# Designed miniproteins, single chains, continued (3), part 71

Each design is a single chain, and the fold is of that chain. pLDDT is the mean over its residues in the fold that is shown.

## One batch from the design tools (miniprotein)

Design m10445
Fold by ESMFold2-Fast:
Structure m10445 (fold): chain A 87 residues (1-87)
Amino acid sequence: AVSRPSCPDAILNSIPATCGGEKYKNKKINVLARGACSIYKSLFGYIDKPVKFVLPESEADFYLDCTSDALLTGNPKKIKGLYSFKE
């Protein structure tokens, strides 16, 4: 059977650490979480480097910057871009 999974706690719990830690936990994390969950549901568990596909472009870019650079490289330069994001 094919079903879209709900957003796993593992994904939600990893976002604060990969996207600037506590600075995002209580301000931007809701937007990051919504983006990550939408991407995860749309890809049905395929959560490597996402390409814009189903979210509004701004939300897809936000998650892509977080996931591809923060998770794969830990590069803070991409996290800096997230600070200009308006929720």
Scores: mean pLDDT 39

Design m10446
Fold by ESMFold2-Fast:
Structure m10446 (fold): chain A 50 residues (1-50)
Amino acid sequence: SLQQLLNKQKLLLQIDSSIKLLHSIIMYGGDSPQFQQAQQDMNRILESNK
């Protein structure tokens, strides 16, 4: 169904945002604005699943 496809796409977006979050902490550090932005982006994607 369309809903199952959308749920799968949301999961893929969550995985992508998680990779970006890890990249930001490795490259810029946990105190960086890049890490903070990546956390907010991931949170926004997770909340869009509701």
Scores: mean pLDDT 80

Design m10447
Fold by ESMFold2-Fast:
Parts: C-alpha cells; structure tokens; sequence
Structure m10447 (fold): chain A 60 residues (1-60)
C-alpha cells in the first residue's frame, strides 16, 4: 500500500541519517519534511510519526 511504501521510505531515511551521525535536530527536521510529503500524498502522518519515533528510540 502507499502507506507501507511511505513508512519504509521514512524509516530508511531516518536510519541513514542516524548512521551518518546527524544531530537530533537535523533528524527531526528531516522527519518533519518527510511526514509533510507523506501527508500530501494522502498517508496518515500520525501513524507514520509513531513508527518513526519508535525506530529513533530503538536506535538512539
């Protein structure tokens, strides 16, 4: 589904940013941008945000 594709894209982008050593602020700005893009495509931004925050907590 489009929701699952956007979730995968967001998670992969966040994992890459963490691997590159980006700051928490830069990761937050990236996440905000990706969630806005997903929302414009009709995805549920709350569900995507929850998944991304959980992944960040697991990796940081």
Amino acid sequence: SMQEEEKKRIIEAVEEAIAQGKSVMDINLLLTKLLDEAYEKGSDPVALAQAAVKKIQELL
Scores: mean pLDDT 79

Design m10448
Fold by ESMFold2-Fast:
Structure m10448 (fold): chain A 85 residues (1-85)
Amino acid sequence: AMKVAVVASPDPRAVAIAEALAEALRARGYEVTVLVAEGDPAELAERASRELGADVAIGVSVDDDGVVSAAVARGGEVVATFTNR
């Protein structure tokens, strides 16, 4: 089965988004690990995809302004980014 790591910033909103994403991915047959760490979502996704042996890593953050940022990485490379600004 494809392995996915989802890394959330320690903001409760980012953790909630990561848990919801993990549930959706598990429903589709993915093996999902959820982690909480400080850092930029792109850097966290890149590191997780390189260091944790995940096929895909997703970083999620929410800042003090409520801006959601996400990044997707595969094999230590960031392949997509999203920000709601």
Scores: mean pLDDT 83

Design m10449
Fold by ESMFold2-Fast:
Structure m10449 (fold): chain A 62 residues (1-62)
Amino acid sequence: MSGEEGAELAKAAVEAHKDESKEKQVEAAGKALTEAVKAGMSADDGDEASKAALQTLDELLK
């Protein structure tokens, strides 16, 4: 996946768990990325998606 897809997954996980703790939101985003990588993303695509997701989490959970 692209970095954009990683950011979207993180954003969706945070939105789904917006009433939960920051820890649970981060856990949900990590789980979503892990599932996407298992679904057939290359290691290179996974690295880019993970980087984008971490940046998105940092911005949303500051």
Scores: mean pLDDT 70

Design m10450
Fold by ESMFold2-Fast:
Structure m10450 (fold): chain A 120 residues (1-120)
Amino acid sequence: SVEELIREMKSKVEQAKELVKKILVAPFEEVPEIATEVLRLLAEVNELLLEVLNLLPELRDDPIVKEMREKIQKIGELAEQIRESTDREEVEKLAKEMLKELEELEKLLEELAKKAEELL
């Protein structure tokens, strides 16, 4: 169901947030592996979003979906920058920005859930 898909997306975003918090305290050598796991979770969130849009095509042109896709892209770019960085201070700055973007994505998921419920 759409509700189950959105719940799974929320779970994966929360998992990504916890991984980003780990980046802030982990040894520098472990950071690229954690950032790679964040990228995997984001790819799964994007696939689940596409499944929601296949079930509710009316949402395809909704501004919230565009904003969610932009957030997913930005978080992905931040995670890739973290993987390539050789500077701990840069990693901390990027991780904090990524956490903020994930928190905004989580709010957009709550709005998506409300819009989906109104269409069902």
Scores: mean pLDDT 89

Design m10451
Fold by ESMFold2-Fast:
Parts: sequence; structure tokens; C-alpha cells
Structure m10451 (fold): chain A 71 residues (1-71)
Amino acid sequence: SKFEEAYQQGLEYLQQGIRAWRAGDREAAIEHFEEAVRKFQEAVKLSSGEQKERAQSYLSAAIGLLNAVRG
């Protein structure tokens, strides 16, 4: 489904952002976390119930990581 595609892409970007940040590549980490936020926002719009709650949880995490890496 479109939800599963957006959700999985969000997870992939989130993992790429974490790897980039650990490697000291702040620019790449910001780009990946911004993409993760976009994908989880899309997943939230495409879902309801438990799927929406899960997507919202990851959206919050992605926003938190984006804010942390920006300082």
C-alpha cells in the first residue's frame, strides 16, 4: 500500500540519517532526517488507528533527531 511505501521509506531515511550523524556527516544527516520527516508525515496522512499512532511516533522521533543534529 502507499502507507507501507511511505512508512518503509521513512524508516530507511531515518537509519541513513543516524549512520551519517555517527560518521560526523552533519549535512547528510540533516538531509536524511528531513526526508524521514516528509515520509512519516505522508504515512500519517495515509493511515488510521494503530498504523497512524506508529507513524506519528516515528514522526516525533525524526523531528527530535533533526532538531538535535541542527543544535
Scores: mean pLDDT 91

Design m10452
Fold by ESMFold2-Fast:
Parts: structure tokens; sequence; C-alpha cells
Structure m10452 (fold): chain A 76 residues (1-76)
């Protein structure tokens, strides 16, 4: 199981990949994040980066990758 600290570091890595325009790699890491209960334990900064990353990926991904991310987001 992923810890809160590991999730925060993963979220930072996702944001860095987005800045490098590596959206497919960022999406794979994003979908590996555990849903609801761990997100409630994130600090405000990490939650902001998570929400920003989700929004950017949903806007930049297309086809199958976008559909998978949308389905993942609906279960959160």
Amino acid sequence: AMTVEQAEKTILSIFELIQLKKYDEAAKLFMALPPASLLEQLDDSSRFLYETSQKVLLSKLSGDARQKLEQHSQTL
C-alpha cells in the first residue's frame, strides 16, 4: 500500500512530467495513485498539485488514455 509521503512524492513527479510534456508517463503514475482515503490525508499544497495535474492531463490526453483517466476520476 502507498503511504501519504509516497503519494506526495508521486504527485510531485507527475507534475514534473507534465512540465516536460510527458503526458502519457504522467497519466500512468496518476492512475497508480490510490483513490479516496489517501487523498483526504494530503496537505493543501499536494492536493492542489493533484487537482491541477488531473485537470491538465484530462485536457492534454486523447483517445483511450483520456477515457481511462476519466473513468479513474469518476471512481474517486
Scores: mean pLDDT 74

Design m10453
Fold by ESMFold2-Fast:
Formats: structure tokens, sequence, C-alpha cells
Structure m10453 (fold): chain A 58 residues (1-58)
């Protein structure tokens, strides 16, 4: 399951840059990481996540 893999990667991410990339991948798939921390991070960084997700769709 792609979402479970992204959840694991987010928990193991050591930098905000890695967290942004993982969240952008989840958004590009039409979803949000189901963890409270993942959802909060996405909400706080919504503009950056949206921009990166659009680039990943190309």
Amino acid sequence: NELEELEKQFAEAKSDEEKLEIQAKAVALGTVLPTREGAQFAAENIEKVKKLAEELKK
C-alpha cells in the first residue's frame, strides 16, 4: 500500500524538505497522510505542498 509506505517515510524523515516531498507525493495521489502530524504539517505548509504536488504530476 503506497500510503503506508509514505507514512513510514514521513515518520523517518529528518528534515522539513523530506517531509514536504513526502506530503506532496500524497497530495499528488489525491490523498493526505492519515496521521495527525502529517495532516498538521500539510495544513501549515499548504502552498509549498500544492506547488510541489503539481510539479510531481508532470
Scores: mean pLDDT 73

Design m10454
Fold by ESMFold2-Fast:
Structure m10454 (fold): chain A 88 residues (1-88)
Amino acid sequence: MQAAIDALVAHYARKLGLDEARRAQLRAILENAGSTVEGTRADAARLRELGADEANAPVPVGVDRLVQAVENAIKREEEERKRRLLEE
């Protein structure tokens, strides 16, 4: 998980030109997403147990789940920003 989080933070920092504050925020989101996506590590380990061939590519499975959690967190923040606009 840590290597995946580091890779995602580096990727988005490069792509979006994130400053230090935004990078810290993204890391916090990814760490929280990793915590809420309980079982991602267990799922990867179980796939390896069930079949070596199935486990050949599923290193990205944990990353995909983490990315999905980040996308959901971003959507939620965007919705909250919309709600704030309505209250103004």
Scores: mean pLDDT 53

Design m10455
Fold by ESMFold2-Fast:
Structure m10455 (fold): chain A 62 residues (1-62)
Amino acid sequence: MDRAKEVLERVYARSPHADPGHLGRAIKTVLEEEGVTISMDEAKKLSGLSLDEQLETIEKLL
């Protein structure tokens, strides 16, 4: 849980925008830094989820 939370904090630090393009790119980039590769479509889908759902999904990817 702590690692997924740190990843999500880094995502929002990288992109203050809530739009799928900017936030999705930030999600993809931060996950790639953690050794996890996802598609841009998956990252955009993740950006549209609630914070709790984003955290749960990132935890499953790590």
Scores: mean pLDDT 79

Design m10456
Fold by ESMFold2-Fast:
Structure m10456 (fold): chain A 94 residues (1-94)
Amino acid sequence: MQKEEEEKAAKELLELRKEMEANPNLSREEEAEATIRMAELIKKMSVDTLVKLFREIIKERGLPERSDEELRKQAELLKENAEEWIKEAEEFLK
């Protein structure tokens, strides 16, 4: 996977999160569409890129620092679950 594609996906995921947090009245359909988009972006990123993204989020939110090992395990879990989230959201939108 190309590094440039991963960096673009990470930026798009951060923007999407900001858009979702700005819209407290998202419909179920809008939530499903956003879930598919987020999951597709997660699939495009390597574990290392996701760890970097998690650190940016932690820093922006002033949350306690986590170890690289913890963040890597979380990233692997998100990548494993991404395909299932897409399937569930697509089934909902039918």
Scores: mean pLDDT 78

Design m10457
Fold by ESMFold2-Fast:
Structure m10457 (fold): chain A 83 residues (1-83)
Amino acid sequence: SKEQLEREVKAFEETTKHLEELISKLSNEEKKEKYTKKLNEIKEEAEEAVKNEDLKGLIFSESSLTSLYMLVSEELKIEEKEK
């Protein structure tokens, strides 16, 4: 439904803002750039899904976003242990 799509978009945007903050905390500039590029690709795919009212496409983008979140979180843990 349109209401479900709008709720998923808000959840996606909130997670994206959190992930942008995590990426900004990375000390390695090359990794920061790499993950920023991946995030932008996921955002573009999600935007396309929203334009097409494609809930399944948006859910797939949410899965990609979650995977990236886990990768960045693990990278930050590695950096913290190396300090």
Scores: mean pLDDT 85

Design m10458
Fold by ESMFold2-Fast:
Structure m10458 (fold): chain A 65 residues (1-65)
Amino acid sequence: SAEEKKQRVLDALNSLIETTKKRASEFSEEEVKAALEAAEAAKKAAGNMSLAEAGEFVRELYAKL
């Protein structure tokens, strides 16, 4: 269902946030801050995003890491 796909997007974003926090020493401070802010903004916007937009956003985030 659409809600199941949205939940997968949220799970991916939560995983990204947790990984970024645990691996912060492997990145620059600016990269860590940018990644966390982007992921948190994506979670907040997820309620207003279409599933296609949410999926594209997650793909773009992973591509920039």
Scores: mean pLDDT 69

Design m10459
Fold by ESMFold2-Fast:
Structure m10459 (fold): chain A 80 residues (1-80)
Amino acid sequence: SSLLERHLARMDAAVARLHATIRELLPDEADALIAQLDEWYAQRRRELEAAPEEEQGRLTDDFLASLRSIEETLRALAAA
C-alpha cells in the first residue's frame, strides 16, 4: 500500500472508533454528531490527499490529536 493509503486507513479506523464511542455515550445526539464529524473528516481527508508526501505524516498525527480532543469533549458532555 502507498504511504497515503496507510495514513487514510489510520484515519478511517480512528473515525470508525469515534463513531462507536458517540453512539455509546450520546445515543440521542449520535446521528447529528456523526454527520458533523463526517463532514469535518471529509474536508481533512481532502487536505491530506492534496498534501505533499512529506507533510502527510504530520497532518495525520494532527488529525488523530484533534479526534482525541473531540472524544474528551464528548465524554465531558456525557458526564455533565
Scores: mean pLDDT 89

Design m10460
Fold by ESMFold2-Fast:
Structure m10460 (fold): chain A 73 residues (1-73)
Amino acid sequence: MESEREQAAAKVGRAILEGDLEAMEEATYELLSLVPEEQRDAVRDGLLRFGEAHGRTELVKEAIDRAEERLKA
């Protein structure tokens, strides 16, 4: 959980602060790809919580939905 996963999470955080949906989608997709499927719900919950703290809940939810769709394809 240290290097690559934490860096991907940091990228998502920055994109959330900037309100950049495309950057959020890409970083979220990368983060979820690094996470085992069994932990995906916990990661999603963490991202939503961070988004809520920064007033970006709707954008974060959209980015997660898009990333999840790409993972299923």
Scores: mean pLDDT 80

Design m10461
Fold by ESMFold2-Fast:
Structure m10461 (fold): chain A 77 residues (1-77)
Amino acid sequence: VDMARAEELEAQLLADPKAVAEMEELVKKAGELLKELGGKSVEEVIEALDKAVEEVKPSPLVQEAVELYKEQLRERH
């Protein structure tokens, strides 16, 4: 996990109100999808995030933040 890149992305996301709104929508959608999957494994969380990205179609900045979060989840495994 690149913590320096994660910090840079967080700063850029917080500076962009549109990116913040996209992240909130994506988190909500991923949460709904995760409940539908019925599981809480790392694989199911990643699947829910991927589906949420496809539905929300966020900016490249938000997509990069999601990819870093998925890497953090995999690394902790």
Scores: mean pLDDT 75

Design m10462
Fold by ESMFold2-Fast:
Structure m10462 (fold): chain A 103 residues (1-103)
Amino acid sequence: MTKEEVFEVTKKTLEELKERLEELYEYAKDLPDEFSFDNSTTKTEHTLKTDSVEEKFRALLEGWIELIKATLEAAGLEEEKLKEIEKKIEEVKRLAEEIIAKA
């Protein structure tokens, strides 16, 4: 995969994530109080033990962002493109906080 392809796919993934944030929050409500998820790119395992929907939702979102950042670093994207993706990540985080505030 070229650097351009990684950049375009990542931008599309972040836009899709923005559209599905409410769906992700609803999914978080159905998660058990103890769950784990793996970041296969970094080979790290995350285990969360909480009864808070807000904490479950943030953990899922942080896991996705971690995977995206690891993928971008592995691809060796240019600083300008990394800054554009970071801006989109911050936008996703802002929308996520709005969903939490409304819930």
Scores: mean pLDDT 73

Design m10463
Fold by ESMFold2-Fast:
Order: C-alpha cells, then sequence, then structure tokens
Structure m10463 (fold): chain A 76 residues (1-76)
C-alpha cells in the first residue's frame, strides 16, 4: 500500500466514524463495504466486520474503526 493510499484509507475510515456518530448507519456500512473491496484480505475482513456492526452495534463499530485508524497511523 502506498503512503497516498494509506492516507486516503485513514481519511475514509474517519468519514465512516463521522457517519456513525451522526446516526447515518446505512451510509457508513456502504462506505465500509466499498473500502473492504479495495483492501488486502486481513484489513478487508476487519472493515467488513465494522460494516456488519454499523447497523447492530454502532458504538462497537466506532471503537473497532478507531483502533484500526490508530494502527494504520502507526504505519505512516
Amino acid sequence: MSAEELAALIAEIEEAIRLLEEGRYEDAKQLLVRLASRADPPLAEELLHAAELALTDPEKAIRVLRGLRQFLRLLQ
């Protein structure tokens, strides 16, 4: 993954967190599914898990995404 791709992924994860905080759960799920389709399989699985949680447990989805965002920032 390039530095530019990594920065874009972090920004889109931050957008997903914002959508979840605004109660826009379906929009967040759709964004996370699109991100997963462009990610390597281990990262794609975590993004799909967060997408599933977006509708059932949005608070947990936010925590998962915050942890993933922190991990990805360490790779920059």
Scores: mean pLDDT 85

Design m10464
Fold by ESMFold2-Fast:
Structure m10464 (fold): chain A 79 residues (1-79)
Amino acid sequence: APSRAELLAELRRLVAEYTELLTELMRKQGASQEQIDALVAQIEAELRRMETFDAASVERAIAGLRRSIEALRKKIAEL
């Protein structure tokens, strides 16, 4: 099984990927830089919260984030 440190590294990688995709989508939809910066700040705050979770909760967050990334990639491809 992956260590908690390995799970946190994967979580951080996926959050970075999610943030990049979401900011790309927002820019394509005409969002302002202020709106993008506010969302990035919210994502960073939520990541700090998730870093306090136990291993099982981090694994669940990773699974949810993978689904969100897949959905976001499909939405961007439709634009």
Scores: mean pLDDT 87

Design m10465
Fold by ESMFold2-Fast:
Structure m10465 (fold): chain A 73 residues (1-73)
Amino acid sequence: SPLVEEFEKLSVDEMIAFLERLAETDPRLTPGEKAALRQVVAEIRDLKAAGKTDEAKSLGLDFVRHLERRRAA
């Protein structure tokens, strides 16, 4: 997936910025998706603070894959 491939190239800080911008600017997100996105951003920040960069990246990628599957359906 082109979006997943681009997201894989991002640093954790760039991933956080991307997801925060998406939550603020994408009018197509449901209230449930916005809540899930805010929770994922908080979890990524916590993992980054703990030095768990690979786990933080994995969490962000899994969320983006989930959003793409929903858009493909």
Scores: mean pLDDT 79

Design m10466
Fold by ESMFold2-Fast:
Structure m10466 (fold): chain A 63 residues (1-63)
Amino acid sequence: MKPLSELTKEELEQLLQEIVRDIQDGKNMEKAKKTLEEILKYSTDPRLQKQAQALLDVIDELE
């Protein structure tokens, strides 16, 4: 799996968009959660960290 630290900002934004769609569709929640946790650990962009945390909070409320 390609490390999140090697992804560009655009690739991370695309990945977050895919996760948002998965959450809206109610699919791949466990995979989405793991990816969001990795973004929080490895991303240095505060906006991406805030977005990932918000999405994790949504998943936790649904589960």
Scores: mean pLDDT 75

Design m10467
Fold by ESMFold2-Fast:
Structure m10467 (fold): chain A 84 residues (1-84)
Amino acid sequence: SEAERQRLIELLERQRAELERFLAEHPDLSPATREALERLLEVIDEAIAVLRDPSATEEQVQAAIQAVLEAIAALRETAPDLQE
């Protein structure tokens, strides 16, 4: 639904801004944690682009959401201290 798409876009934009700020505030992050966070940012940017594209198929939307979830899971394994 459009309402759920808009909610996801808003959530992803907030997470993106928070991740960028976190990276800027933590220059001494381990290389593995930094790489995982940078990968998550890239995946979030792709997901936002897909969600904002009115021509995007349901398959593309699901793939974008799945990629974000996988990147979050990878980050949680690499940096458990960042778990909510």
Scores: mean pLDDT 81

Design m10468
Fold by ESMFold2-Fast:
Structure m10468 (fold): chain A 64 residues (1-64)
Amino acid sequence: SSSLEKLLAELRRSLAETERRIEELRASPDVEKVRVQVIIGLLEIARSTTEMLIERVEKKIAEL
């Protein structure tokens, strides 16, 4: 497997873990706490960034 394929697998795993953590926090009784809302916001930024990186890596693999 190419290094890009391994990176893609790692990014997809990271994305799934981030999404799970967001869902867990949104379902928690502490969801209304400002600290929890800030953490959710940071995780949503991380999710969007990871999605963009996945798309870029997939495009590079498809061009090879």
Scores: mean pLDDT 87

Design m10469
Fold by ESMFold2-Fast:
Structure m10469 (fold): chain A 63 residues (1-63)
Amino acid sequence: MAEAERKRAEERAAGAAGVKPSPEAQEAIGTVGGALLRMGDKIHEELKKGYLSDEEPEAVYLP
């Protein structure tokens, strides 16, 4: 353990004391972030498949 600086210790204590969100909130944030990442992966897969390679219709939502 290295107490590099008093200011850092105080800053950490202040953050832990009252600024830190609850563990439930932390988990919720992680879950939402994961969902966002998955969405990006899904889009990448569709691009890889050449989603516009179909002749008719080319897109379900854009005729």
Scores: mean pLDDT 55

Design m10470
Fold by ESMFold2-Fast:
Structure m10470 (fold): chain A 80 residues (1-80)
Amino acid sequence: SGELRRAERRRRELKAFIEAVKKYMDTLTPEEKEQVIEELKREIERLRADAARSTDPRVQKLYEEAIKELEKTIEEIKKK
């Protein structure tokens, strides 16, 4: 379905963004790191809302996995 394809694309885009953040994390100021964390938190809330509205269990699972990966990324940023 179109919803599943959009969810798969969003997951790929998020993975690419996370990889870019991890690559450049050490060059960010504390303020920039906090801004990135807030952006990731907003994306988590959007994913939770989208998962709750979806009737496709596959889409829900993809979004749940993305949320866990984003939460892990936030913790990694905080440790730097």
Scores: mean pLDDT 84

Design m10471
Fold by ESMFold2-Fast:
Structure m10471 (fold): chain A 71 residues (1-71)
Amino acid sequence: EEVEKLREEAEAYRRTSDMADAAIDELGQQAKEYEKQDPEKAAVLQRQIDAATAARDSNRARYEELEAKIA
């Protein structure tokens, strides 16, 4: 029961991290497109990418910690 709860929490962090990876990739494609057309928008997107990357890394670390406890 407790192990199942920890596994569900780990899975939530993993999914959040994976979704962040997908969002970061999409933002990166948009930033690349806007780099020549609208550098100001590209800069805003880059700041969003930086913030999302930090959040993803934090969530991935929590996922790994929970996985270690389950093992």
Scores: mean pLDDT 81

Design m10472
Fold by ESMFold2-Fast:
Structure m10472 (fold): chain A 73 residues (1-73)
Amino acid sequence: MSPIDQLLQQYRKQIDAAVASAKSIDELKEKFTQLNKEALKQLKTVSDATSFTAAAIRMVGESTQAMLQWKKS
């Protein structure tokens, strides 16, 4: 198991919080941009950053769709 998996788990939690608190799509995009910048600061190699970015994009899509599917508002 890659140490990057723990960073991805924390990132997913932050994405879920951002989706729950965002008042608009523009605000959500800004929050995602800031979260991605912060996550990349934790990574020391281009390979790790590339792997993280690919997984993070997938996780953002999955978390956003999951929120939309079970959100009652």
Scores: mean pLDDT 69

Design m10473
Fold by ESMFold2-Fast:
Structure m10473 (fold): chain A 82 residues (1-82)
Amino acid sequence: MRMSKEQVEKDKKKVDELEKRIAEAVRLAQQGRLDEAIRLLEEVIEEAKKLLEENPDSLLIKGVLSEAEVLLEQVRAQKEAA
């Protein structure tokens, strides 16, 4: 069965919003604003987890969650090294 176009579009729109927040967190980290970057990434992770509870089989949401978690660990490592 083909997945509903509406379901795919909703997931993509939510992922696009989370990706924009990840991009902002990267900018904050590059500016040395590591605490703000960490906070924003934690917010993205919490929102992605909530979306995944609603759509547990969404590969798009799983992908953005994984990306945000990897980036959060990298920013935390930068803060510990600084």
Scores: mean pLDDT 79

Design m10474
Fold by ESMFold2-Fast:
Structure m10474 (fold): chain A 85 residues (1-85)
Amino acid sequence: PIIEVEVEAETEEKAKELADKVTQEAQSRGAVLSKEVKGTYAVVRAEFPTVEAAEEGLRQLEEMAKKLGAKKVVGRLVAVREAAP
């Protein structure tokens, strides 16, 4: 599964800080695919091994961004991959 976390900050500097922190936390839980910062917006995408891990990771990343002072946080499940057995 792939998640996307979009954050809006008060300043471009804060958006970069949020992107870095979200990326660091996502990296500890899964594989970071991309990090984009545009003005006061940042978007981080990460792949997780299971849907449960993706949902937990999404919740934790949203909570962290809010605690760090994000004006707006939107998390999404972008893609679900069935890992075969």
Scores: mean pLDDT 77

Design m10475
Fold by ESMFold2-Fast:
Structure m10475 (fold): chain A 68 residues (1-68)
Amino acid sequence: SEAERRRRLDGLEAAVVSLLEAGYDEEHIERGAKVAGRALGLSEEEMREAVERAKRDYEAGRLRVADF
């Protein structure tokens, strides 16, 4: 369902935000996102979009670990 897919995307976004908050570099975030995204059954396109969205919103102060 769309709700299940959204929950999986939220899981990936939470993982990315956690890595960003912990101060990991781009390489570690990319590696972590691939592992988490594959475990969640997301496509490469879904992973790329969700990671980019999470980074952008975190940098803008719109997304925090507490939001998950």
Scores: mean pLDDT 78

Design m10476
Fold by ESMFold2-Fast:
Structure m10476 (fold): chain A 70 residues (1-70)
Amino acid sequence: MAEEYEKMAEKAEKAGNYALSAAFYEMAAQVSDNERAAELYRKASEAYKKAGHDLLAKKFEEKAKELEKK
């Protein structure tokens, strides 16, 4: 469930593994509805940015914006 992936993402983030955290937020978004998925893709974007993956961060930020447009 999305909640399990979110908990894994939080653990990875606290451990400083931002790339792994971003991957778990992405997985949580894929199993969530559009509104929740947009929020989770934003968290993935932030985690990728902290990991130094600026292109991936931009990709998921845009994906979140498209989901908010309905």
Scores: mean pLDDT 81

Design m10477
Fold by ESMFold2-Fast:
Structure m10477 (fold): chain A 65 residues (1-65)
Amino acid sequence: SHRDIVLEAARRGDGGAAASVGELARAAPQASDEQLREVRDAGTAAGDGAASGKVAREILAQLGA
């Protein structure tokens, strides 16, 4: 679920990733769990919350949100 993915991002200590996942879940409830995990994992892999923000914006554009 969206909620579980947001909580997972928060538990990883990635504040930027958690914020970006939460924003995507709020702005696009129709987003898939896979898209939310992509945002979460982008921040984790890059070690940079800004990467999560970029991915979230790209997904929002794809969803027309």
Scores: mean pLDDT 73

Design m10478
Fold by ESMFold2-Fast:
Structure m10478 (fold): chain A 89 residues (1-89)
Amino acid sequence: SEEELKKELEEALDPLRYTGPLVMRFVLVPDLEKRGVLTPEQAEEIRKALLSLPLDTPAQEVYDVFREVVLKLPEEERKRLIEYLKSSG
């Protein structure tokens, strides 16, 4: 269900609260594109959202912006993201 998928995505995203803004912007999003988790267009939209924030933005705020954008992704991309995040732990 949509509620179950949202719960799984929230749980998979939780470790990213501690990742830090530079890793989120310059390592995670490019890797998601390279591994085909995100299309180039989806990766660009997320990069634009994250780059609108100052580089000294707290990790929690960077996480919140990333979470908001990924929750709006189509179901198949959200499923791929869950698998990627679970395999990266």
Scores: mean pLDDT 80

Design m10479
Fold by ESMFold2-Fast:
Structure m10479 (fold): chain A 58 residues (1-58)
Amino acid sequence: MALFRVPKDADDALERTLVRLHIEGQVEQVASGPTHVVVRALTEEAVRRLEAAGAERI
């Protein structure tokens, strides 16, 4: 499992990727800040898709 930091004002590609992964049950939100959310990628597919979309791995 990997953690990713995603800005709340993310670009369309990153935002759509995150929303789709949530719908598919492949990510879990672990924290929410004023400017960013932190999500846990539950699958290797989610890791690859978030990295490809430009999410920051922490």
Scores: mean pLDDT 82

Design m10480
Fold by ESMFold2-Fast:
Structure m10480 (fold): chain A 108 residues (1-108)
Amino acid sequence: AETLARALAAVEAGDAAAFREAVLALLRAGDLDALREVVLAAARKAGHPAPELVAEAFRRLLEALRAVGVSPDEIIALLQGKLEPDPAVAAALAAFEKEYRARLAALA
């Protein structure tokens, strides 16, 4: 989609503002595949040692949040620190952090 192309261009240019706007638009659209692609590109640009792990982790987090009924706007508010997570959301975030940290620890 056009929004994905803009997000990828923002990653390449290092334009944090354009990147943020494109990510928020993809979150509102619920395009998890495009969001995974953008996170993968950003992680690679940042020189992350396991960019595919970061991208997969982000996609799984969004899927888990949506599964417990969190709307795209609520996900955006949570990521911006503007919304306190309810117990179900907090549990999903904590379980996700634990899994991600375990995967990082498994990388030698």
Scores: mean pLDDT 69

